# Designed miniproteins, single chains: the designs that were tried, part 19

Each design is a single chain, and the fold is of that chain. pLDDT is the mean over its residues in the fold that is shown.

## One batch from the design tools (miniprotein)

Design m678
Fold by ESMFold2-Fast:
Structure m678 (fold): chain A 92 residues (1-92)
Amino acid sequence: AEEALREAREALERAKEAFRRLLEAIDNGDIEGVEKAVDEIRRSLRRAERALERARREGAPREVLLEIELAVGMTALILGVGEWLLRKLKAK
């Protein structure tokens, strides 16, 4: 349970870091860098989702599940914004 929570938190932190690099790539006109950052955020979301599934199978306490669910939700939000920005750049 604790390992799954740590893994989900690490995934969220990686998504935040990738999003920061995504914004830097936009400022530099680096579309390839934006695409790589979106792919990294997408991998982070899959990792967080796997951690949640594992915690549920292990019967983790409700408070731990809520923390992991929050990390998954925040990572999904970051991905949604990143994908929206990438679509706008490719349309221009």
Scores: mean pLDDT 87

Design m679
Fold by ESMFold2-Fast:
Structure m679 (fold): chain A 83 residues (1-83)
Amino acid sequence: ISEKLKELDAKYQAEWEKSTPEERKELAERVEPILAELLREKFLSDPSITPEDLEELLRKAEELGLEAIAEAVRKVLEELKKQ
């Protein structure tokens, strides 16, 4: 997983855990679309990203309620399974 994706995920996770529902909505609006797009670009272009890394990200996204990120990861995993 790219270092930039890990930094964004860690920052978002920390803020999400301590945030109120209203603050979480604001975080989701700002960060989730960016992370979803970065995940798509990096996972399709970076051969060093393993299925295990994707499964870990999916688990974390589901735990945090990051639906767009979770869907992006699921789609990438499905594409990799076709190979």
Scores: mean pLDDT 66

Design m680
Fold by ESMFold2-Fast:
Structure m680 (fold): chain A 87 residues (1-87)
Amino acid sequence: AEEILKGAIQAVKDAIESAEKGDVERALYFAEAALRGIEQLRELGVDTPELRKAEEAVRKGIEALKQGNVDEAIKYFKEALEALERA
């Protein structure tokens, strides 16, 4: 579980860095990887308010990226990162 959480945290960090560089496709790749990690944690029985907040924030960030709203996506990914670090 800890390794999956660390992987999700790193994926969100990579998504933020990619989005800040304007690499939307790479940011989407890492954001989707983070979402898969969060889903795996929930399958293992980890279901906290912080993890749910992180999942919602990652999903909103992905939607913002798909709409071309990069600054909004970065905001959501930073919210997801804070929530995951508290999970």
Scores: mean pLDDT 87

Design m681
Fold by ESMFold2-Fast:
Structure m681 (fold): chain A 105 residues (1-105)
Amino acid sequence: SSLDLMIAMYERAIAANPKDGRAWLELGSAYLKQGKYEEAIEYYEKAIAADPSLAGEAYENRGEAYEKQGKLEKAKEDYEKAAKAYEAQGNLEKAAKARKKVEEL
């Protein structure tokens, strides 16, 4: 599938540069779309470690993965971390959206 090609492409990018946080984040999102929540969570953690500037997006996506697993307390924690990261970046709209997710869970 085109998703499998995308995964292979980002795996190659990471092999060339393990600090490519965007490639880790995109791999996480590809696995999330496949319903592979455990792998998605691991890749989002690697994205944050590789590039802390992606923390807002990575925590938001990891929160969604935990929510889909029914791990609501972990999802809330990650949405709160996403909100704080977005606030630190000046993205108040994304921060407010992440805080609303915490309130709805």
Scores: mean pLDDT 89

Design m682
Fold by ESMFold2-Fast:
Structure m682 (fold): chain A 73 residues (1-73)
Amino acid sequence: KIEELKNEALEIARKAHDGEITLEQAAVRIAKLLSEVMPLDEASRVAAEVYRAIQAGDLETAEKIIEDAFKKA
């Protein structure tokens, strides 16, 4: 379950990095996935960090943020 949610979040981050979806769409979708394993305020904070990493062109940092967030769950 957690592994599946993590893999979906990683795929969303990759799609945003590749320009297949907007950063805003990615942040909302990732926050929703994270909210299944953590409080919504924490999920929103983590999603915002992922947003900033992808906006900076740093997919590796975005992936690490996602992996660390789901590892804590």
Scores: mean pLDDT 84

Design m683
Fold by ESMFold2-Fast:
Structure m683 (fold): chain A 81 residues (1-81)
Amino acid sequence: SMKEELGKQALELMEEAERLVEEAEKSKDINEAKKLGEQALKKAEEAVRLAKEVGETEYNQAKGHLEYIKKRIEEALKKKE
């Protein structure tokens, strides 16, 4: 169904966001880490938007994951200062 396709796209975008966060955490350059973090947030926010169209449960799970992504980025950048 269309909702199943949107749900899959939301999960794939969130997986891409996690990959970008992992790259940001591993980067030794704070400017590169910031850029990767911004890209990760954009993908995670898009995943949340698509999850909202799927349903309340998917939306709430994606929002929780976005907050976790934000925290990981903040911690990664703080360690590089």
Scores: mean pLDDT 88

Design m684
Fold by ESMFold2-Fast:
Structure m684 (fold): chain A 74 residues (1-74)
Amino acid sequence: SKMEFVEQVIDHVMATFRRRHPELPESVLEEIRKKTMEKTKKYIEENPDMPIDDVASYVARTMAEELEKALAEQ
C-alpha cells in the first residue's frame, strides 16, 4: 500500500536523522514522524493519483522541513 511505502521512506530518513543529530531526543524524532505521517496521509487523500516517486519526494521534503522547525525550536 502507499502508506506502507511511506513508512519505509520515513524509517530510512529517520535513520539518517538519528546518525546526523544524536543530540535530538527520541520524543522530537517521534513528533517529526507523527507530523510527517499526518501531512502525507492528507496529501495522498487529496492527490490519490500521485506517482510513488512524487509521494517519496513529498515525504523527504516534509521531514526536512519538520527537522528544521524542531532544530529552530530548541
Scores: mean pLDDT 84

Design m685
Fold by ESMFold2-Fast:
Structure m685 (fold): chain A 78 residues (1-78)
Amino acid sequence: DDLKKAIEYAKEAAKAAEEGDFKKAVEYLDKALTYAHKAGAPEEALKYLSEGRKAAEEGDGKKAVEYAKKAKKLLEEY
């Protein structure tokens, strides 16, 4: 279930970002993006995952958490 994996990785990414583990957050967001793309998720969810990844790469934990949670919510509603 690609959608369920995307949701789980988005959740793990938010947790990693909250803990300040930005390398792990980027890894989980990359996995979330891969599975969300395979699931045919809405472009809006993909955009939030991409923005979260960028924020995590830049060390912006607050934005990384915010975007990962927004993406997770959209994926759960898809």
Scores: mean pLDDT 87

Design m686
Fold by ESMFold2-Fast:
Structure m686 (fold): chain A 58 residues (1-58)
Amino acid sequence: SELERRREEARRRAEEAMRAVWDGPIVGVTVHEHTDEKGVTRVNAVASVPEDAKAKFR
């Protein structure tokens, strides 16, 4: 489906963004979907790194 393709694209973009600042392991990607009042579905995603790696950032 169209929504499923957008979900995969968002996941891919999130991993690329994380790889731009982090070259270690990525432990997961969380995808969020929201449909606004005009019926437009927005999809975004966030990549996660290991807990010890988070301490290195701040």
Scores: mean pLDDT 72

Design m687
Fold by ESMFold2-Fast:
Structure m687 (fold): chain A 74 residues (1-74)
Amino acid sequence: MEAMEELAKGVAHVMLEENVPQEEMDKILAELEEAIKNNDEERALKIAEEVAKRSKNPKHKAYLEHLIKRLKEK
């Protein structure tokens, strides 16, 4: 699986687990999908980093940080 696509799935999973409002989740996922379609790794990373920063669960933060690092190191 492509690293950017794994990042998008990870972000979606964390937002669902943390009960992020549907409207905000849809907006964030749409922006992330656009970044992936345009191969804009910087934008995808920025979106994921903001989701990780807003998370209240340390395990979710660590998981997203792992996916972010994986994309940066490809």
Scores: mean pLDDT 80

Design m688
Fold by ESMFold2-Fast:
Structure m688 (fold): chain A 92 residues (1-92)
Amino acid sequence: EKEELKKEIDKLETEIEGLRRLIEQAKERLPDSEHVKEAEEKLKKAEELLKKARKILEEGKSLEEAKKLIEEAKKLKEEALEHLKKAVAELL
């Protein structure tokens, strides 16, 4: 389970990096967009939670705590994506 959780963190970090690049592109076209700002904030919080989850796994502490942090990070990533979609719709 610890190895599975590490793989999930690695996958989420890769996905978050991709979203960060898309957010930077959106910021160039929509510098005052509330949706871009919301996406950026949620993505940053997701990154912080994944760092905490990785530290918990490295320290050999609670797998349950690591799982909760990973699930919260997944939810924040999804919310960031929804805000990014709304920001893109503002271009229309």
Scores: mean pLDDT 83

Design m689
Fold by ESMFold2-Fast:
Structure m689 (fold): chain A 70 residues (1-70)
Amino acid sequence: SIRDNIDSFINRINTDRNYMDRMRRRIRNGDISPMDGSITRISMYINGDNISPSIINSIMHNIDSFIMTS
């Protein structure tokens, strides 16, 4: 489920520095398409600061892909 995927994603970025750095770079470069919804928790783990809700929503929408490609 989405919840399990979020938990896996958070655990991955907390334990895998390379994965987290790749995610930070993709967010900074705008490689992620926007979508609706909002999860500030993901942005805090990835960026540690203010990040656009549209970027957070884009991560959420594509979280399965992010988990599966690492």
Scores: mean pLDDT 52

Design m690
Fold by ESMFold2-Fast:
Structure m690 (fold): chain A 86 residues (1-86)
Amino acid sequence: SLSLQELEKEIEEMLKEAEELLKKAKEGEIEAEEAIKKLKEIIKKLEEKLEWARKHLPEPVIEKLEKALEKLKKILKEVEELKKEK
């Protein structure tokens, strides 16, 4: 369905943005604190989408969203660890 394709595209864009934030933070192009703030915003947006999806979408799509959320939280942890090293 079109709704599923748009959702999948948004998730892929969120993951790509998160990976770019991690890369930039590791390379010192952005402050770890700024990357953490942006990552938390992305995570919150995906959590809101997941809450909606649990009411409206089939289980395989929900599982895909949950896996994406796990990946985002792992990226956040890596950036938080980077900040602790300062």
Scores: mean pLDDT 84

Design m691
Fold by ESMFold2-Fast:
Structure m691 (fold): chain A 78 residues (1-78)
Amino acid sequence: SKEEVEKKVEEIAKELQAYLDEKAPSMSDEQRKKAAALAYETSKKMAEILEDESLSDEEKLEKIEELYEETKKRLDEI
């Protein structure tokens, strides 16, 4: 449902923020710059998924979850 999509987006945003807050004290300026660039890229991709009228709510949930897993993996590499 639309409410499930909105809830998932909120949960992911909170989880990513918590992850960044935990890592921030140990990050260099270069690592923070990379993390910021990745956050921007992820936000843009998420907006594209949410605005895609051809996708069902279930398909949007799947794509958002895939994007989250990829983003978390890439953040771990920074």
Scores: mean pLDDT 80

Design m692
Fold by ESMFold2-Fast:
Structure m692 (fold): chain A 85 residues (1-85)
Amino acid sequence: MARPATPEQLEGIEEAVRKALEDAGYKVEDLKLTRVDDSTFEGEGTVNGKKARITATAIEVGGASLVIVDLEVGDERLTFIVPVE
């Protein structure tokens, strides 16, 4: 059975999500994530001057940590996977 990421891996999730968005060409002006589950973060922010909703799900597979990010900005929705060391 798949298990959620460790607490230490989850500590960096907000920073990892922010960097991934900026690397994808989004200007992150404000970002706040709230832990809703051991492996799930939900948040709101301002991306490219628009209100954004973000859901980040952290998973661990074979000792590697992955974060699945769902981003909703205005009328656009994107999903991408961020590897975390």
Scores: mean pLDDT 71

Design m693
Fold by ESMFold2-Fast:
Structure m693 (fold): chain A 58 residues (1-58)
Amino acid sequence: SEKKEKEKNEEIAKINKLAEEGKDEEELEKEIEKLVKKYKLSEEEVKEIKESVEEARK
């Protein structure tokens, strides 16, 4: 649903912000795992999130 997509995108943005703030890799991975479980993310969606987090860490 549109509401779930917005909530998902907001949580992804929050993880990216944590990556920008220098949170350690293990903590970021745990946050991604919580998101995967909450939203039933596909492998492709998980890959996109991980790439976004890596970009935010640069």
Scores: mean pLDDT 79

Design m694
Fold by ESMFold2-Fast:
Structure m694 (fold): chain A 90 residues (1-90)
Amino acid sequence: SAAERAAAVELLEETIRRLREAKTKEEALEIVRETAAWLATSSDPAVQALADYLRAVAAEMETLSDAEFEALVDDLIDALEAFRAWLRKQ
């Protein structure tokens, strides 16, 4: 629904801000896991697809070194910004 997509946009804006402020892999992983869990409760297929994507990202983050996770977080922020822009157009 439009309300579910609007809620997802607000959550993604907060998630992006938190990820930019995260100082450790553990902080970033917690943010991603929390966001995925909230999005997974949606009945909207697009929001569910994002939750599945974030779960996959969290699993990858668990295997990375501190140096490797910085590049992953940058790519993740870009992906979330693109998804947020797409959801706003729905």
Scores: mean pLDDT 83

Design m695
Fold by ESMFold2-Fast:
Structure m695 (fold): chain A 93 residues (1-93)
Amino acid sequence: APTDAEIEEAILLIELAVAKTDLDHGNYESAAERAVKVAERAVAHPDAIGPETVQALVDLAQRLKANGLTESAQKIADALERLGHRDAAAQAR
């Protein structure tokens, strides 16, 4: 059976996939709000965060920054740094 941490990561990945879909459709504010919420939830549940979630957060932060949502990208980068993923945080900035 999956662990609570594995279930939590699956939920975060689904939320990040929705944020990516919002970005693909030009819904930048919705994507930014969702991605930041996921990053904040990740900080609250550090044991649930695997490399796939880290990479998805980096990719979303880079896309948000490219579309002028630099404050949201910064919040995601700050969350990654708080999680100890300093190289990922630098890529997200």
Scores: mean pLDDT 84

Design m696
Fold by ESMFold2-Fast:
Structure m696 (fold): chain A 70 residues (1-70)
Amino acid sequence: MSLEEQKKILEEIAKKALESLKKVLPEETARKIVEEALQKALDLLEKGASLEEAINVFEKEVVRLYLKEV
């Protein structure tokens, strides 16, 4: 799988996470959480982390940021 394909998968996961968060948080807050988590995961992927590691970091970061808002 290419790096570009891995980035696309991660962005699709982020899109679904944003739609879920928008149901329970203000849109601006949900977007900030997802954008911060996605950027961190993409940076790891660019540095040679596996897609699995990047997805794990994305999910943990979304949860961490979400818990600060509730």
Scores: mean pLDDT 84

Design m697
Fold by ESMFold2-Fast:
Structure m697 (fold): chain A 60 residues (1-60)
Amino acid sequence: SLAEKAYEAAKAGNWDEALYYAFQAEQEGNGKEALEALARGAEEAGDLKTAEAVREALKE
């Protein structure tokens, strides 16, 4: 899935790819799922700042 691809890209530190997959998922109506997956990937990569920023955006 696009969410899984966004997660893997974020976990690898490939932010441009992660955002691309999240954008594609949003066009399919699954943007929230993909952004949650991206945040999880960023957290596992040790990028807590990016993970927090994405999760904060999803709260509103």
Scores: mean pLDDT 80

Design m698
Fold by ESMFold2-Fast:
Structure m698 (fold): chain A 98 residues (1-98)
Amino acid sequence: VSQEELDLEVELALHTIRAVVALRSAAKSTDKEQVIKDLELAIEHLQKAVELARRIGDEETAALFERQLEIAQSALTYAKNGDLDKAKELAEEALRLR
């Protein structure tokens, strides 16, 4: 394992943790603006996780993050439209993917 590969794996782990924290915050918040902010942050970190997983050559992990990203994007649409219950349900669904 090269140092470059290890550095990419560390970056992937950090973006994964940040996405999970943001999704959990969105799922627990009662404030629409906070839910939107947390979902936008989760989407940013999931996009970076997909890119990093692909660069490492882990297509299975990349596909998992792509699925989480699609769910998070749907959650953001519901939150922006005022459906916080559905947005939070979708955030919890994204968190259950392994």
Scores: mean pLDDT 88

Design m699
Fold by ESMFold2-Fast:
Structure m699 (fold): chain A 73 residues (1-73)
Amino acid sequence: KRAELEARIAELRPAAEAGDWRAQGELGLLLLQLGRGEEGKAWLEEAARLAEEEGVISKEEAEALIAWAREAA
């Protein structure tokens, strides 16, 4: 299970670093599952910000995701 999560994280990093908010969100969640809380939180906050900027989520949804990420870290 952990090895599969690590492999998925490695697959997501290039897209997340390129600004794909979907990849950033998934990467952040996987990092939190592995106990890498600060890194996971940072990616989830960036994903929420970009998704709001792109109009995919509301400001309230972005704020809720950021608050959840901070609690989960």
Scores: mean pLDDT 79

Design m700
Fold by ESMFold2-Fast:
Structure m700 (fold): chain A 69 residues (1-69)
Amino acid sequence: SARKEVVEERVEAYEKKYNLSEETKEKIRKLLEEFLKYVEENPDLSAEEFIKLVEELNKKIEEIIEEEK
């Protein structure tokens, strides 16, 4: 799906920009895929809940990248 392609592009962009290890790239990929699955399984998700999930996702990705440094 287009959403999975966006996930791969995001992972590739993070890897290239921060020169991340393959392990870190894989962690980010799984996190993004789990996020999309959760959103797709909850079609009635409120905008407020969606924003909170996006904020949590971004925080987790930042923590993973910071740990790699």
Scores: mean pLDDT 77

Design m701
Fold by ESMFold2-Fast:
Structure m701 (fold): chain A 96 residues (1-96)
Amino acid sequence: SEEAQEAFKQGLETVDPEEAAKAFEKAVKLGEAEKILDLLNSANPDGSVDPYIPYIRGLAYEALGKIEEAIKAYQKALELKPDFEEAREKLEELQQ
């Protein structure tokens, strides 16, 4: 959709990691999960220090039904930011 493409573009063009993450979350919810995973895996494979990168990866995996990968991604977000409430809530939901 045009709205999904705009949200994806906003994520790419936004410099603030938290605001970029919100735009990518909107794009995931609008069906762009695979494109976001491809982008994040090419740009920030396993060495990212930004906790929002594994968090958005988790949201995209969850949207695609890849629950084990989503759990691993949310765990990585919490390793980078232990007080990351949104990632903690997602892990609690998926592990219960």
Scores: mean pLDDT 79

Design m702
Fold by ESMFold2-Fast:
Structure m702 (fold): chain A 66 residues (1-66)
Amino acid sequence: KEEEARKLVEEAARDGKLSAAALTEVMIRLGVENEVAVQFALRHAGPDGTMSLETAIKAALEALES
């Protein structure tokens, strides 16, 4: 579960960061509903619309627990 999320986040990452759009796609691949994935990605994105890999992984796991 966490390993799967980490792998998908690593694959989608650019320059050690993940965009809100890329995290949304990762969450959808993990089985999160599109609307939930979008909300979690936007909530965790920084001012530039990106987040760290650690933040992205935690967001994906939280969405899956919902």
Scores: mean pLDDT 78

Design m703
Fold by ESMFold2-Fast:
Structure m703 (fold): chain A 68 residues (1-68)
Amino acid sequence: MLSEKEIEEIYKKAKELGLSEELVKKAIEAYNKGDKVEAALYIEKLAEEAGVKPSSEEARKRFEELAK
């Protein structure tokens, strides 16, 4: 489970990035309850809003181009 210090850091980063506090709460609650599937789902949505997903898409494109 996440420590209280880690939870505080996540909330501060979310506010700086302009992410939905509702999604952050849902992700933390799911993670603390041990619902790994729900936690992963909310983390993916937060990553998309933060613009992290585009980096993963670029990595996938590179692999597909190398395979051809």
Scores: mean pLDDT 64

Design m704
Fold by ESMFold2-Fast:
Structure m704 (fold): chain A 67 residues (1-67)
Amino acid sequence: GEVEELRRRIRETFEELLRLGKEKGVLSEEEVEQARRALEGLLERLEDEQLPRLLETLERDLELLRA
């Protein structure tokens, strides 16, 4: 469904952010693992209605990191 697709896109966008952060030397391997755990905890706490906003925020952060 739409919610499952949003959760998938959030996870994929976040993994790309972590990959770029590690490649640019902004994030350590330990920080990457910590951030992954933090995202899963956040996703457990968020209402479905909040997922589009989270995705929008992560996509914006990814654009900034790619620039």
Scores: mean pLDDT 86

Design m705
Fold by ESMFold2-Fast:
Structure m705 (fold): chain A 63 residues (1-63)
Amino acid sequence: SIEEALKLLGKAVEMAAAGKREEAEKYCEEALKLSDDPNLKKACEAILAGKFDEADKYAIKSL
């Protein structure tokens, strides 16, 4: 569900902040399997671009 998807986005942020982009991509892919919300996709794109403030805005909109 959306709550589990958001937990995975949190892990993706942690990995991206640590410079582990491939791991961040894996967590984003897992989150998107739980929800097809376009805001989750935009949050993932923002995380991978290092735009964590934008990612947070889109994650909130997915609720």
Scores: mean pLDDT 81

Design m706
Fold by ESMFold2-Fast:
Structure m706 (fold): chain A 60 residues (1-60)
Amino acid sequence: EEVEKARELADQGEKLFKEGKFDEAIKLYNEAADHYEKAGDSVNAVAARLLAIAVKIEKE
């Protein structure tokens, strides 16, 4: 369930990033990472946090 929630949040973050809504995308990627971490999915948690960092770099 946590993995499913994380995936949904990451998908929403990607959509917002494509729409240029960088702050909202960063928030959703970080929320996705938290849910992956709670599920014990460290690989996807790290990946989601890296996506949030990439969006922050793109925003600036």
Scores: mean pLDDT 83

Design m707
Fold by ESMFold2-Fast:
Structure m707 (fold): chain A 117 residues (1-117)
Amino acid sequence: DLELVKELVRAYREALENRVSVEEFIERFSKLLGLDPEKVTPEELLSKILDVVSKYLIEKLLKENPNLKINNKEEREEVFEKAKRYAIEELGLEPEEAELVAGRAVGKLLEEQKKKK
């Protein structure tokens, strides 16, 4: 669902740059995510968008390496840099935005690995 992720990233950038009204942001993102615009806050929408983008990056990384290792700092830094690169090159995120979603993706992978050990 790359097109949905790209649309979410574009709308997120527009919201961050104050190019989209709060009402338009809520309505647009709620429709894209299948949420009720009257029952969701802008903060909840931003969190959901970051989750969707981070999940996409995790799936992309695992598709390339099903045995992905994040057991030490060096491995985590390598995965972070790959996720950041995909966010910039595939999704068109700015470096600061890419760093945020890459960090969340690595954090989620680390949490999943802790549940197995």
Scores: mean pLDDT 75

Design m708
Fold by ESMFold2-Fast:
Structure m708 (fold): chain A 65 residues (1-65)
Amino acid sequence: SAKELIEKALEALRAGDVETAKELLEEALKQASGEMKKNIETAIELLDQGDVVGAEAALHEALKL
């Protein structure tokens, strides 16, 4: 599910593996819609900017849905 992929992406970010986290989030986008999809897209953009803390916050918001 999209939530399981987001949870795995958060684990990758805690390990410092931004590349794996981005790959997992791209897979999550294929299964997500609406507000969850927007939060995942925001997280990917923040990771591209080097904002890991902001990305984690966006992913936690996605998991509340």
Scores: mean pLDDT 86

Design m709
Fold by ESMFold2-Fast:
Structure m709 (fold): chain A 98 residues (1-98)
Amino acid sequence: LKEAEELVRKGLELGSEGARAAADGDYERAVELLRKASRYFREASRLAEKVNPEMSKYAELASRYLEEAARAVERGDLEEAQRYLAKAGEYAAKALAL
């Protein structure tokens, strides 16, 4: 679980950097960072799957919302991207609370 928690923390950091890049108008960097964050959460979900299924589920949801946020940024829908980023952060926080 410590390894999965570490991946969730790295994913949160990258997600935050991606959100900041999007706010600054650097959409290419935002998409790259958000997709990288999504991959960290997906790996955390895999590592947690048999040891903490709840953490695995929340990490998977965070990963999916980060992918949706990246797609929204690609479409120029920054309002929708912010909603997906908020959901990703919420589930990431729930994963770390376990």
Scores: mean pLDDT 87

Design m710
Fold by ESMFold2-Fast:
Structure m710 (fold): chain A 88 residues (1-88)
Amino acid sequence: DENDAKKYYELGLEYEKQGDYLKAAEYYYKAIELDPNYAEAYANLGKVYESVGDYEAAAVFYEKALELEPNNEELKKNLEKAKEKAKK
């Protein structure tokens, strides 16, 4: 199905709601593998890594999402917060 990336993204959202961040990340990675321009999947990977305290990984994924959506102010804020926390 041409929409398989979206289905993996939706599975990632369901696992994220359950607090299963490892499974959420797995499905967001699958979505990105099928659609490398899936900005929402990169953004949610950033949120997942932030939730587990990996601020360096969070910053990387927020930066990739922002490359795809350069005018997204929420992503800019999330990236700056992740960079600040990663300085530790």
Scores: mean pLDDT 86

Design m712
Fold by ESMFold2-Fast:
Structure m712 (fold): chain A 81 residues (1-81)
Amino acid sequence: RAEELRKRAEELAERARELAAQGRLAEAYRLTAEALDLLAEAYRIEAEESEDPELAAELRAAAEKLRELAEQYRAKAEELA
């Protein structure tokens, strides 16, 4: 479940790098935002499954930071389009 989301995020990040190399920045930023959203969801699932409340809190904080970053990339993509 979380591992599957991480793999999808990695695939999207790789595709985003290919698009960026081609100068297709708006598309690259959109895929980067999608990858970050998937990674944030993976962290939330890991937090939900964690029996360590300190680790769960750390994972939730990381997920929120990733979602903030995803919104920034989405905004950049919209500005370029």
Scores: mean pLDDT 84

Design m713
Fold by ESMFold2-Fast:
Structure m713 (fold): chain A 65 residues (1-65)
Amino acid sequence: SRRLVVRATADWEALRPDELSLRAGEVRELEDVEVLDEGFFRGVDVATGEEVLVPLALVEVIREE
């Protein structure tokens, strides 16, 4: 499965429990990453174990494993 380390480039407030809230500069590791239509990552947040949606436009990929 694809593993990514991403850094938030802007603040994002989750509107649903399945969305990841981010602050600008926050680094997150995601497992089992799928790139969805509409410009989202879906993956498992390693810190919480939750399946999350992350907007592609609001993150940069730091590392891919």
Scores: mean pLDDT 75

